# Designs tried in a protein design run: designed miniproteins, single chains, continued (4). Part 30

Each design is a single chain, and the fold is of that chain. pLDDT is the mean over its residues in the fold that is shown.

## One batch from the design tools (miniprotein)

Design m13021
Fold by ESMFold2-Fast:
Structure m13021 (fold): chain A 79 residues (1-79)
Amino acid sequence: EEFQKLLEQLNKLIEEISAYRKKMKDEAEETYKKIVELPDSEREKAIQEAARKFYSQGPEGLEYFFEAINKAEEEIKKK
């Protein structure tokens, strides 16, 4: 019973971590989508501010943000 309770707590923690990582990735994609709508003169500053924000939110934040940029660039190349 104690072992089963620990497994349930561990599974819940894994789900919470997965949800957090998904939220971070979704926010990165949404943020970059908004940056693309900005004029070129403001885009570079917006990218730097977004990168700083994601870097401060977690160890993978900046990585997810750059993945979002790369994904958008690949879609542009495909079109």
Scores: mean pLDDT 74

Design m13022
Fold by ESMFold2-Fast:
Structure m13022 (fold): chain A 67 residues (1-67)
Amino acid sequence: MSPTVKRVAEHELAETEEALAELRENPDLPIEEVKKRYSLPDSIKTREEAIEYLEERREKLLELLAQ
């Protein structure tokens, strides 16, 4: 893996984990604020959809970084 791709993947993983922590620690936090802060897709309408999206993204990034 190139150093640039690895650095980008590590940064995206950190942001993904931060977003998941924010959602889990602050159950009353509006999903719209999380979407703005972490640039989540407009197609995400619920907290559950956001968590699923972020967990899938985390898995893909971990797989990429394991190489």
Scores: mean pLDDT 79

Design m13023
Fold by ESMFold2-Fast:
Parts: structure tokens; sequence; C-alpha cells
Structure m13023 (fold): chain A 84 residues (1-84)
């Protein structure tokens, strides 16, 4: 796999995560009542969007590190929500 192919694959994976989260957020926005877990999804969506923006201008190696940081931050948000 070339560096360009690796970067494109990482961006495609991040885009799929964002698209899935965007659909969930849109569903929450049409509901006048939502749970604390919905707030967790919004936080995860914000982290994913920030990571994707950074990854778009990054090298393949930097994009890999950004994706790992995104994963770690998302896991921390989930862990905090479960512990609450």
Amino acid sequence: MTADQQRAQILAQMQRIIDNLSNIVARIDTNSSYTASDQTVRQIYAVAQDAYQRAQTATAAQAQAIMQDMRDRIQAIIDQAIAS
C-alpha cells in the first residue's frame, strides 16, 4: 500500500464514522426529548470532525496518529459516560 492509499483509506474510515454520527445527531435534533447518551454522541461527533479536519492536511503517518488520538478520545468519552 502506498502512503497516498493509506491516507485515503484512513480518511474514508473517518468519513464513514462522521456520516454515521451525523445521522444520529440529525435524529436527536428532530426529537424534543433526548437522553444523556445523546450528549455523549454529540461529543464523539465533535471529536471525529476535528480529527477529520486535521487528517485532511496531514501526511499518512500523521493521519494514522490523528486517527489513534481520535479513537483514544472517543474511548475516554464513552468510559466517562458509563462511569457516570
Scores: mean pLDDT 75

Design m13024
Fold by ESMFold2-Fast:
Structure m13024 (fold): chain A 100 residues (1-100)
Amino acid sequence: SKLEELQKKIKSLVPEPVYESAEYEIEVLESLDPNNLFVQGLIKFYEGLVYAKKGELEKALEKFKESKELLETVEDSEDKKLLIELADKIIALIEEYLKE
């Protein structure tokens, strides 16, 4: 299905096994430093992956956009740039799917 193709494309953009373990990654990050804005941005990114896996695409879009907004407020790093680029690519894929 078109949804399964979208989910496969999103999975291919993120490091193994992050797509499959996204719920676990959220739990770990919440336990480490919940007041860090970069960590909050990462949590929103993984929440986006969780909703994408469930096919809840509008919620996934919301979370990836929230992730970008948080990440844009933190100090520049290679990890920040990579995450924003990944979020942009995933947002574009989901928005293209939702227009069909």
Scores: mean pLDDT 85

Design m13025
Fold by ESMFold2-Fast:
Structure m13025 (fold): chain A 103 residues (1-103)
Amino acid sequence: HMLSPELKAFIEKALALPLDDSLSREEVVRQLIAAAYNGDVERVKELVERAIKLGATPGEFASAILAAGLANKRDVAKAIYDALPEEYKKHPLVKEAMLFAGI
């Protein structure tokens, strides 16, 4: 699957945005989904840690895992899962997203 020019530009723009302490939870989650789809493991690790501190939901992490799965980035999906609190790992949405990612 080749990305549309619009989707590729969106992902590249999101990843180019500086990661700073002023980012809202919504902006961090949006960047996490984009980084997960793009396969940037190191940026994903930073964004997962920040999203957890901002109170991101299991469903928001499931969306990021699903994005990694859609891009066939199993290493990224696993990195997100491994960084989650144990209660989040047990959530049905997270479990289904991991199954979709092939883990």
Scores: mean pLDDT 78

Design m13026
Fold by ESMFold2-Fast:
Structure m13026 (fold): chain A 79 residues (1-79)
Amino acid sequence: AAEAARRARLEEAARQLMDAAAAEAGVDVSEKEKARLAAEMLDKMFAGEFKTPAGLKGGPAGGGRALVEEIREILREVA
């Protein structure tokens, strides 16, 4: 179903966001913690309350906003 495909794409995007944020911060976060954070972000996105979290601004280049833009692009592709 299209809804299942959209969910899967969102989960992948959230995972990529968590991986990128952890890499930029140089933090070794467990897979379980990454999954939990990704799930929380995904839930907020589905609730329509998604906004760039302050903790995901990234380094000096503001990578967090770029990642949020990427997720929006993925959402448009699967919608």
Scores: mean pLDDT 56

Design m13027
Fold by ESMFold2-Fast:
Structure m13027 (fold): chain A 85 residues (1-85)
Amino acid sequence: SPEAREEVERLMGEILRRLSLMRMSGKPIDVEAMERIVRLLDESLDASREEQIRLLREARRIAETRPELSSVAEMLDEMIRILEE
């Protein structure tokens, strides 16, 4: 639905904002993992729904292995759930 697409885009924007703030915070973070997540999210914007879900699952896998990215992993999981409906 259009509402589901808007919510997915909103969650994506929130993830990107949080990653940007974390990078600026000076806390120890895996910058390479963050950049990989950003690239996967960017690629997902022009993808089919099935390919978008695959790319988001890859991003979630990366985020799940880093404690500092736990909130990002939760938001990615929410996006995947919305797209699978």
Scores: mean pLDDT 84

Design m13028
Fold by ESMFold2-Fast:
Structure m13028 (fold): chain A 66 residues (1-66)
Amino acid sequence: MSVVAGEGSEAAVTDDRAVLDLTVEAAPGETAQLPEIEAEGWDVTVTVERLGPSRARLRVEARRRP
């Protein structure tokens, strides 16, 4: 299986917050697989937008725990 991450991925990171937008694309006939994202000491929220059977957009938002 081949998965390509978009070159135009943008990240905004501060000491207490991080936001990452990523597009995942799989080969025709394959389903795009989503990575599991975890960070110790951070509250991580992943929003998935399915653009097609083989393409998805991910928005990862992380906020540091106090």
Scores: mean pLDDT 64

Design m13029
Fold by ESMFold2-Fast:
Structure m13029 (fold): chain A 70 residues (1-70)
Amino acid sequence: SEELIAELDRLLDENEEVIKKAAKTHPEKYQKILDLRAEARLAALSGNVDEAQKLLDEIKKTLEEMKKEL
């Protein structure tokens, strides 16, 4: 779904500073975000909307955890 890809890109853009900081301070969480982004994008492109949404929710959760630890 193009809409899910657009939501993913917007979510990452809105959290760019948190992600940049995590790359230096929390490399494991940074890698998790990169992996989840790749999986969510693949699921959305493959038409697996439910899986893409689940992965987007996991990205949101991981970003909130990163914000609390930064």
Scores: mean pLDDT 83

Design m13030
Fold by ESMFold2-Fast:
Structure m13030 (fold): chain A 59 residues (1-59)
Amino acid sequence: SAAIKEEIVRAAKESGAKALQLIRDNAAVLTREEVVEALQAAGLSREQAEAAYDAAVSL
C-alpha cells in the first residue's frame, strides 16, 4: 500500500497517464482517500485529485 502510494506520487509528477494507469491497476487495494491524498502530495488540488481518481475507476 505505502509503496504503491509512493509510485502514484512519482507517476503523477512525471505523467498523468501513468498515474491513472497505476490507480486503475490498484483500485482494489487502495481507498479513494489514500489515492486523493497521494495525488495532492504530488501537487494536485483536492478537486483535481478527486476528478483523476473518478476518471481512473470509471471505465
Scores: mean pLDDT 78

Design m13031
Fold by ESMFold2-Fast:
Structure m13031 (fold): chain A 82 residues (1-82)
Amino acid sequence: AEEEARRELERALEELGERYGTFLYETGAAPSVEEGKRWARDLFLGEDSVVPVSEGGRRLAEELRAEGEELRARAAELIAAA
């Protein structure tokens, strides 16, 4: 059950990273799609290693952090329910 919740979280992070990685690259916040994926994943996990330089980038980073908090809360609920 815990391993299932962790795999679901990792898969969700990967899928969201692919979607938001492309957006980050297209908006100029990330120099490449791969860097955008790393930024999105770090933000979802609550890591403060990424500091966007633009106002739009900062707003997007805050949105991604909020979605990451919801994903982590969901994973924690699944683990607690197991």
Scores: mean pLDDT 65

Design m13032
Fold by ESMFold2-Fast:
Structure m13032 (fold): chain A 84 residues (1-84)
Amino acid sequence: SEEEKKKLQEEARKAKKEAEEASRRAAELIDQMGDLIKQARENPEKREEYVAKARDKMAEALEVGRQRSELEKKAEELEKKAKE
């Protein structure tokens, strides 16, 4: 029905928005990692601390990136169903 089609389109739009938000969060985490790497270079005595924090930010970014990919697939599947 047209109502079911609209509902699928709205769910796809929501998933796409969540994927875009996850993409922005991943970018922010990568920027934070870059800042920590810069701090490691500028402060050799604290290098290990900054590198450890940078690794944590990378792990978070990878997890957020995985969530983004799942949301993108969900949006694509919902859009396909809405077009059928």
Scores: mean pLDDT 88

Design m13033
Fold by ESMFold2-Fast:
Order: C-alpha cells, then sequence, then structure tokens
Structure m13033 (fold): chain A 80 residues (1-80)
C-alpha cells in the first residue's frame, strides 16, 4: 500500500500528498501501475480511466477530475 504520492505541477514543483486523500480506486490503480509520482494531467487522466465515464459525459467528468486534482494540490502545498 502506498503511503504518499508526489504531484508535479506545470512548473515542475513537487508536492507530497498522503494516500489517504485519494479514493480507494485511485490508490489501487496507482499501486497496480507502480506509480508514485505523476503530473496534474496524468492524475486527471487516471481519474477518468478509473471512472470510465461515457463519452457523452466526458467533458463533465474532465471538469470534475480537474477540480479534484486542484484540491489535492492545495492539500499537498499545506503538508510541505
Amino acid sequence: MIEEIILVDEEGNKYKVPASELSEKIRKALEEKKITELTKEELKDLMLEVGKPPAEYLDLAEAIAEKEVEELFEKGKENE
């Protein structure tokens, strides 16, 4: 089980996020793929892959994933 992941922003800054802040499905996907460091876009793409939204709702699912990724980055910034 992963304890934390590293999120990398567009400028290359790295933030530690506790695995407890992630949904169980996302955490399991990261463990299976052996991913411990990912960009904002890679995390968003992973959320979409795990969620498997229908094509008709892809834009809405992308907006929701982007908001959740932003919230995780803010938590990472607070945890140093």
Scores: mean pLDDT 76

Design m13034
Fold by ESMFold2-Fast:
Structure m13034 (fold): chain A 85 residues (1-85)
Amino acid sequence: MHTIVLDLSKAKKVGEQILVPGIDTDTGKKFQLGTSSLEELIKDLKELRPFNVVDVETGEIYLVIPEKVEVKGDKIIVTGELIKL
């Protein structure tokens, strides 16, 4: 199991996408999550829907299968499985 913290306060709009930075607190690995809407992202995460993140250093894609999601201010804390695609 991994804990990933998504920081909405550092979200940045690039073209038609919003890029949300994340960090795996167990490995220190830095991720980026793309979404078209922060509202839909928060809704999907609360419904424990699987999502993809990109490793910022390697460009490799990981699938996150969330088991628990907590929203704390501008941070979303996701606990779940992390699978390299």
Scores: mean pLDDT 86

Design m13035
Fold by ESMFold2-Fast:
Structure m13035 (fold): chain A 92 residues (1-92)
Amino acid sequence: SREELLREAEERRRRMLEDKELLPKEELEEKVEKYTEAAKETLEWLKERSSLREEIEEEMRRLEELKEEALEKIREGDLIGAEILAFTLGVM
């Protein structure tokens, strides 16, 4: 399934990051914030110009949830998990 493929991709990404020097906590927090702001501005722009209001509002809610999860991972010291979530935010 798509969910299983995404899980395998995330696990593979996590393994690739395990031996890399990760961004400092403060820089990773800034990265999460910048990606979230960029995605949110794009979704708000699309919402004003599209009939897909409900779908866009759902994506905006998902965006806020992913941001909060990423920040919680950073707070807990799971920098690899936070980097994976930051990647997800960056491709939204």
Scores: mean pLDDT 77

Design m13036
Fold by ESMFold2-Fast:
Structure m13036 (fold): chain A 115 residues (1-115)
Amino acid sequence: MLSKMAKEMREIIRKLSGESLYQLGLALASELGVGADESKDAEVRERLRKLMEQALKMVANFQAGDISEQAAKKELEKLYVSFEEVTIESDDIQFILRLSLLHMVGKQLLEQQEA
């Protein structure tokens, strides 16, 4: 299930551009932050907070034009994979729900972009 969702998410990220890509980056940062706040494992919390900070920096750099769209997509894919790795390593079902929410947001943004 997670492997299929990761493949679909990579395809979504590659198809998103401009504002839609920016919005997905913000959504990822938000879900990473919520995951960090809800985690009872201090190491997991710190790992998710660092990923959130990386996502926010990527989003800020993309919005400022300091990085290319291709660089933003590559970084967003890496951040998503890192979040999936935390989800696989954790017994906390909330992370599966967070990944599912991101997948739904990605699909909605792609539909809106292609409209």
Scores: mean pLDDT 83

Design m13037
Fold by ESMFold2-Fast:
Structure m13037 (fold): chain A 99 residues (1-99)
Amino acid sequence: SNREKLRAAIRALLEKEGILSEELVEEYLALLDEAKANLASLSPNNQTLVELWAAADIDSLVELLKAALRENAEKEGAPEEVLQKKLAELEEIKALIKK
């Protein structure tokens, strides 16, 4: 399951930083769920992205989250440096899931 792989990857990342907290693992998962919800809210007519999320493998899921972050950053006028940091965090999670 992509959800189980993602939970394991987040846990591994936190353990690497010396953090053993199941609560924090669930908070990171909630952030990703919020990104999915925000994507649907930003583009309510974009049924294809919602369907892709539901059927997504890890690569498709990460690309969908990156697209959501880019769209939200453009809408909010967020600095490029903030966007790049968030995109890098997703790439690190992806790498841990694939390991």
Scores: mean pLDDT 63

Design m13038
Fold by ESMFold2-Fast:
Structure m13038 (fold): chain A 87 residues (1-87)
Amino acid sequence: DVEAEIKAALEEHAPNLEEIKEQILAMAKYAEQAEQKIANAPIPEEVKEQARIYLETVKELAELAKNGELTVEKLKELLLETYKKLK
């Protein structure tokens, strides 16, 4: 599960910031497509709300990465914040 993978990466491995940056930028491209699919998906509004929270986090991280402002600390803060909102 994504939450368990995020927690494991933050606790057990010092993340390679450049690799994570590449993954975040890739996820941001997917997020634009996912927004359209989520809006039209026949799923509960509560699930759509959780998906919106996740996509907003991905966009924020991607913006920080594009601007050269992404740090391990900011990555950790935003991921943990999102994880807590989804639980």
Scores: mean pLDDT 71

Design m13039
Fold by ESMFold2-Fast:
Structure m13039 (fold): chain A 102 residues (1-102)
Amino acid sequence: SKKEKLNRLRILAEAELGMAMIGASSLSIATDPSLQPLYRELAELAGRAADALGKDIKEGLKLVEEAIELARKITELDPAGKGVLEALERAREYIEEALKVE
C-alpha cells in the first residue's frame, strides 16, 4: 500500500539522519578545533531535519538540503566528514522517493 511504502521510506530517512547526527556529533569533539563548531551545527541541523520530517516531509527535505550544503563545505576541508555527507544524501533520496509516492 502507499501508506506502508511512505512509512518505510520515512523510517529509512530517519535512520540515515540519525546516523548523520551521531557522526557529526562525534566529529564535533574529535576533529580540528576550527571545525568543531561546524560539526556541532551540522549535528543540530540533522536533528532538526529528522524532527521536521515527522511533521512536514517537504520541510524535512529543505532542512536535509541545508545540512547537505553545510556537509559539502565541511568535507572540502575535512575528508572525515564524507560519511556524514553520504548519510545525508541517502536521507534526501528516501525523502524524494516518499514525495513521489505521496
Scores: mean pLDDT 90

Design m13040
Fold by ESMFold2-Fast:
Structure m13040 (fold): chain A 116 residues (1-116)
Amino acid sequence: MEEYLEKVIEEAKDNPLSYAAAKELKELYEAVKNKAPLEEVAKIAQDLQQYLADIEFSAPESAKEEVSKLVGEANSKLGEFMQAYANKAPLEEQEKLFKELADYLKKLHDIALKNS
């Protein structure tokens, strides 16, 4: 998982919002791995939601519908992750949700590159 998140961060480094979102997702993963209090994990998740909102706000009109859909799906997965963490789900289940979130960030970055 760590290697996959590092790759997503490295690939996003040329876009400030994509890079910030990817780094925040890694911070969320580290907090979960360290069994941080739910309040701390929720704060990091809120910061990630803000970066997703900023990505949607910055999307060009031609990509707005696609970006809004992906941001909505990413926010839904983040909600599923927060519920899993609150219910003390196994780390393997949480890592699956992290990989899905990372895949959404990658798709959002790919759209940003196509519209550059």
Scores: mean pLDDT 83

Design m13041
Fold by ESMFold2-Fast:
Structure m13041 (fold): chain A 62 residues (1-62)
Amino acid sequence: SVEDAYAYAYYVTMLELKSPDKKKKRELLDKFLNAIKNGIPGTPEAFKAYEEGVKKAKEDYA
């Protein structure tokens, strides 16, 4: 769902931001977002929700 897309992106980005290894954080986030884009057979709304989840996590934890 759209809510699941948001929550998942938020959660993964939060974990990456809390890691001390900044390079690993960047690699994991990029790999994850690419996999999500390819794996979502879905709507533009789901993809937008993933992007918003990433932005919100950065606002809260970066």
Scores: mean pLDDT 69

Design m13042
Fold by ESMFold2-Fast:
Structure m13042 (fold): chain A 66 residues (1-66)
Amino acid sequence: SRRSMFRNRMTNMSRNGGNDNDMMMMVDSYTDSGYPDMGHWRDMVMDSNRRTSRRNDRFNRRNDSF
């Protein structure tokens, strides 16, 4: 049940163009919890956001520290 719910949320967020940061954090959080399909979902999210996430991660995180 939880697995299908998580899968639906991830797909819905990705398709609807939800919060990329939220999706990445959710995948990372669930990966830490040991969910079986996390590797696949993480790859999908990273591939989709990799070009924009790159700038946000480096600029946002670095700028946040400053």
Scores: mean pLDDT 56

Design m13043
Fold by ESMFold2-Fast:
Structure m13043 (fold): chain A 68 residues (1-68)
Amino acid sequence: MPSRLELAKGVLKIVKDGVEQGKSDEEIVKEVIDYLKSQGAELSDEEMEGLARNVLAHVRSYPELTEK
């Protein structure tokens, strides 16, 4: 399984790319969940959705600086 940091980087990239492409929140959340499942993340659908929404909120708050 990829490390927690590698999963976080992948999720962040999907969210950034989705926002840049003008995708809806629902589409971005779905892509994050699909990504986490493809990487073998042992998280519930609810936990994956929560993570996706949290990262999306963070990216929208700091579009120029999304790491912190």
Scores: mean pLDDT 75

Design m13044
Fold by ESMFold2-Fast:
Structure m13044 (fold): chain A 83 residues (1-83)
Amino acid sequence: MEKKIKAANLSVAAMLLATAGIVDPENLMEAVRDAVELLEKISELGYKEEAVETAENILKSLRDAGAPEEVIKLVEETLEKLK
């Protein structure tokens, strides 16, 4: 149960980092890199499906916000690696 709570908290943190990056374009790539690192940690904890779902939600938010293609590609590559 402890790992599941940690995975859920990391998922929320990843979403918050990506959202913060969207409102600060200069730091968007750095924020998204930090978010994808958290997604990889969620997967390492054995919660691969949670990591994939969170990555898909981040990708949707970035696309809806009109993020640069370079940032979108980073999340797409991470999503494929997590699958």
Scores: mean pLDDT 82

Design m13045
Fold by ESMFold2-Fast:
Structure m13045 (fold): chain A 84 residues (1-84)
Amino acid sequence: SKVEEIVRRAKERIRERVRQGDLPAAERVRRQAVDEVRKELKPEIPADSPPGVVTDKVAETLLRAARELARVLEEERRRLEERR
């Protein structure tokens, strides 16, 4: 899916930024990727739905993507610290 492609590309970019020692840029990539996933999922919410309505499946997909990206950033940051 497009969501999986966004997450995959974001993981690669996070790893690249951490390798460069640019942790602020890695965090920015993580935030941007979560926002891209939100935008990709937004069309699945009916236009006549109350504000803030999110289906359980959409919410689960967003949370799973956010957790995976946070996990990758933390693992790469830890590896950077262990190399010191």
Scores: mean pLDDT 74

Design m13046
Fold by ESMFold2-Fast:
Structure m13046 (fold): chain A 107 residues (1-107)
Amino acid sequence: KLKELAEKAIEILKKARDLLLQGATEMFPTDPEAAAVLLVQAGELSRLIKEIEENKDDKEKFIQTVEKAIKVLRSAAENARLFGRTDLADQLEKYAKELEKILEELK
């Protein structure tokens, strides 16, 4: 059901956001500019989480918001790789793939 998939997507996005916040905290002492990029991306995920929460019953809006979230996660993974955080990048890619599977369940 749409509501159950929305709850799963929110859970994944919260984990990804928290991962970006932790990564930013870890990087701040040595690379404050890299940390700032991760913080901005965490903020983008927070906005998308709220958009899903407010539109749980709208299938089309849910799909559009999750597609935006996948793009943010892949962009964050690319930035994490550029910053030498391959562990972060790999986990963000896994979350993006989990969101793609949620979209496939709606087809």
Scores: mean pLDDT 88

Design m13047
Fold by ESMFold2-Fast:
Structure m13047 (fold): chain A 78 residues (1-78)
Amino acid sequence: MEEDIKEASKLLHEAVKLYNEGKYEEAVKLFDRAVELGRKADPNHPLVKAALRIKAKAYRKLGKEDWANQVEEEAARL
């Protein structure tokens, strides 16, 4: 459990770095992994909500509004 959160945190930091570099598609892939590991450890962990929110922003940067809206709704339910 703690190891999954540590790994999810590392993936979240790398994904944010990619997002800030404009590498939105690559960032989304790392956010997906961070969400998977975070949910496996604790589905209500703040890291999961944070990853989903930035993933939604990345989808908007890619022009994928429908996907962004779905991810934003997932984050809002946490």
Scores: mean pLDDT 82

Design m13048
Fold by ESMFold2-Fast:
Structure m13048 (fold): chain A 81 residues (1-81)
Amino acid sequence: SMEERIKRLKELIEKDPERAVGMLLGFADTALESNDLELLKEAKELIDWAMKNAPGLTPEQRAELERRKAELDEKIASLEK
């Protein structure tokens, strides 16, 4: 569930931000390959949450998440036609 994903994400961001970013990117990649609108929206929501709630993310990590978010936004827009 989304609540379980956010809970795990919070824990990972505190303990291992590199792993947390890896998890987010991996989930986004899975969603992008699935073409499942719900999964795409969930992946975007998790990235948005992390960007707002993880001040310790490096500029490089933020740039990578922003890039993946842009890919998710494009796919969502294409599927909502």
Scores: mean pLDDT 82

Design m13049
Fold by ESMFold2-Fast:
Structure m13049 (fold): chain A 92 residues (1-92)
Amino acid sequence: ELKKKAEELREELERAAKEAGLSVEELLETLRRLRELLEREDIEGALALIGEVSGRPDIPAQSLAASSPEVMRERARLLAEELRRFFELLEA
């Protein structure tokens, strides 16, 4: 069952990479960098990386600056934790 979940995640990564025009390896490296930025609470850097990879011009740093800094830091911590668990599961 754990192996099945890891396979499902790999299939989603392959789909996401193809959709973004990246290789799976490039996508994984990008997600690793995102996790590092979020762990350092570099919200601006994380948003810039997401915008670059997703090609979504409607996620500027200014839009999220309207949110509470405490809420943004908490969301960053939760996302960093999810990414850490994701990489642990993927490498299992």
Scores: mean pLDDT 65

Design m13050
Fold by ESMFold2-Fast:
Structure m13050 (fold): chain A 77 residues (1-77)
Amino acid sequence: LDELVAEARRLIEERAAALAPVVPPELVEALRRVLLEGVRRIEELRRAGASVEEIEAALEPLLEEYREIARRIHEAL
């Protein structure tokens, strides 16, 4: 799990770096923040013994925020 979390964080930073030249900085930061918060919550909930269903429910607000950020990024491109 720790290796997967580290990999996810690396991929998030790589995506943010790739978008930085073509997307407004505030949208890149919003994307990075929501994705890193998602990874953090998954890590915390799994350590607490949460089920997949519980993790999915806890991530739903972040998924909605991610969809809005992704829409804004798409419109900015």
Scores: mean pLDDT 80

Design m13051
Fold by ESMFold2-Fast:
Structure m13051 (fold): chain A 65 residues (1-65)
Amino acid sequence: MSDVQRRAQGLLVRYLASVPVEQRDKALEEVAKKAGVSKKTVRDLTFGRRSVSDGTARKIIKALE
């Protein structure tokens, strides 16, 4: 995983840790909407299931900053 992908994952994990468990699915959806990517992409990156492109990771970072 690249440095930008690790940064995006770290920001997502930290953000979700601040959100109640029952609201986390909606939180992932809102991040995906802001970043212009699929909810599946955001979820998969958050839980380390797959890496994403550096371009996608930068979009997610921008949505969280």
Scores: mean pLDDT 79

Design m13052
Fold by ESMFold2-Fast:
Structure m13052 (fold): chain A 67 residues (1-67)
Amino acid sequence: SSDELLAKAERLALQIIGKNLYQVKGNAALALTLAQNAVAAAEKKFGVTFPADTIEKLAVLVQQLSG
């Protein structure tokens, strides 16, 4: 189902973020770039589209977790 594919895409995006989090070091621009790249890779792999605010929400989370 579309919901199952979205859940798999969410897990992949978070996995990409986790592996690259050490490079961000609280930097907002790097957090946004990582969130954009993780979402794009996950959308491409599973053929899904995340909600429009997903990148913004992930960028905030990435900056907080990496700082």
Scores: mean pLDDT 90

Design m13053
Fold by ESMFold2-Fast:
Structure m13053 (fold): chain A 70 residues (1-70)
Amino acid sequence: MGVPRVDLSGLTPEERERVLKAAIEAAKKSTSSDPREQLANAYRAIADELEKAGHPEGAKSARQAADALS
């Protein structure tokens, strides 16, 4: 299964680092051994950080990716 693309262009390096850290931490906090569920949790974290950074369309795409993996 391929991973859905999320547009991270337009982010500052600091915003990109926050998004990636949030994704990694969400995946680590997942109690599931299912990689699909871990990816869904990572995409939800990405969506939250993108929304905070002022990229609502990117956040929407990331949430749709998480829903597709759930």
Scores: mean pLDDT 73

Design m13054
Fold by ESMFold2-Fast:
Structure m13054 (fold): chain A 89 residues (1-89)
Amino acid sequence: MLEKEEEEALKLAKSMGLSDEEVKEILDILKSPEDVRQQAIKNGWLALLDLAFAKQKGEVIPDEVLAKLQRQADIGLVLTEALIITELK
């Protein structure tokens, strides 16, 4: 069962200061089929790469795009960390 992954995701999301709606989205993804979870993780890591690349180049990302990329990156990071922490237990 995904119970431990849900617990770790809640702890991580709260520590990152994510909203209740963002936390709900993460929990909904954790309860989703494996392909949906894998896609959310991939999208998050791609968003992280886009943000890191823009920062390294000193390029300005439009605020609306920046907000969307940060949300996807945060979700992907929480999902990845929750799954890794649960495996180590």
Scores: mean pLDDT 76

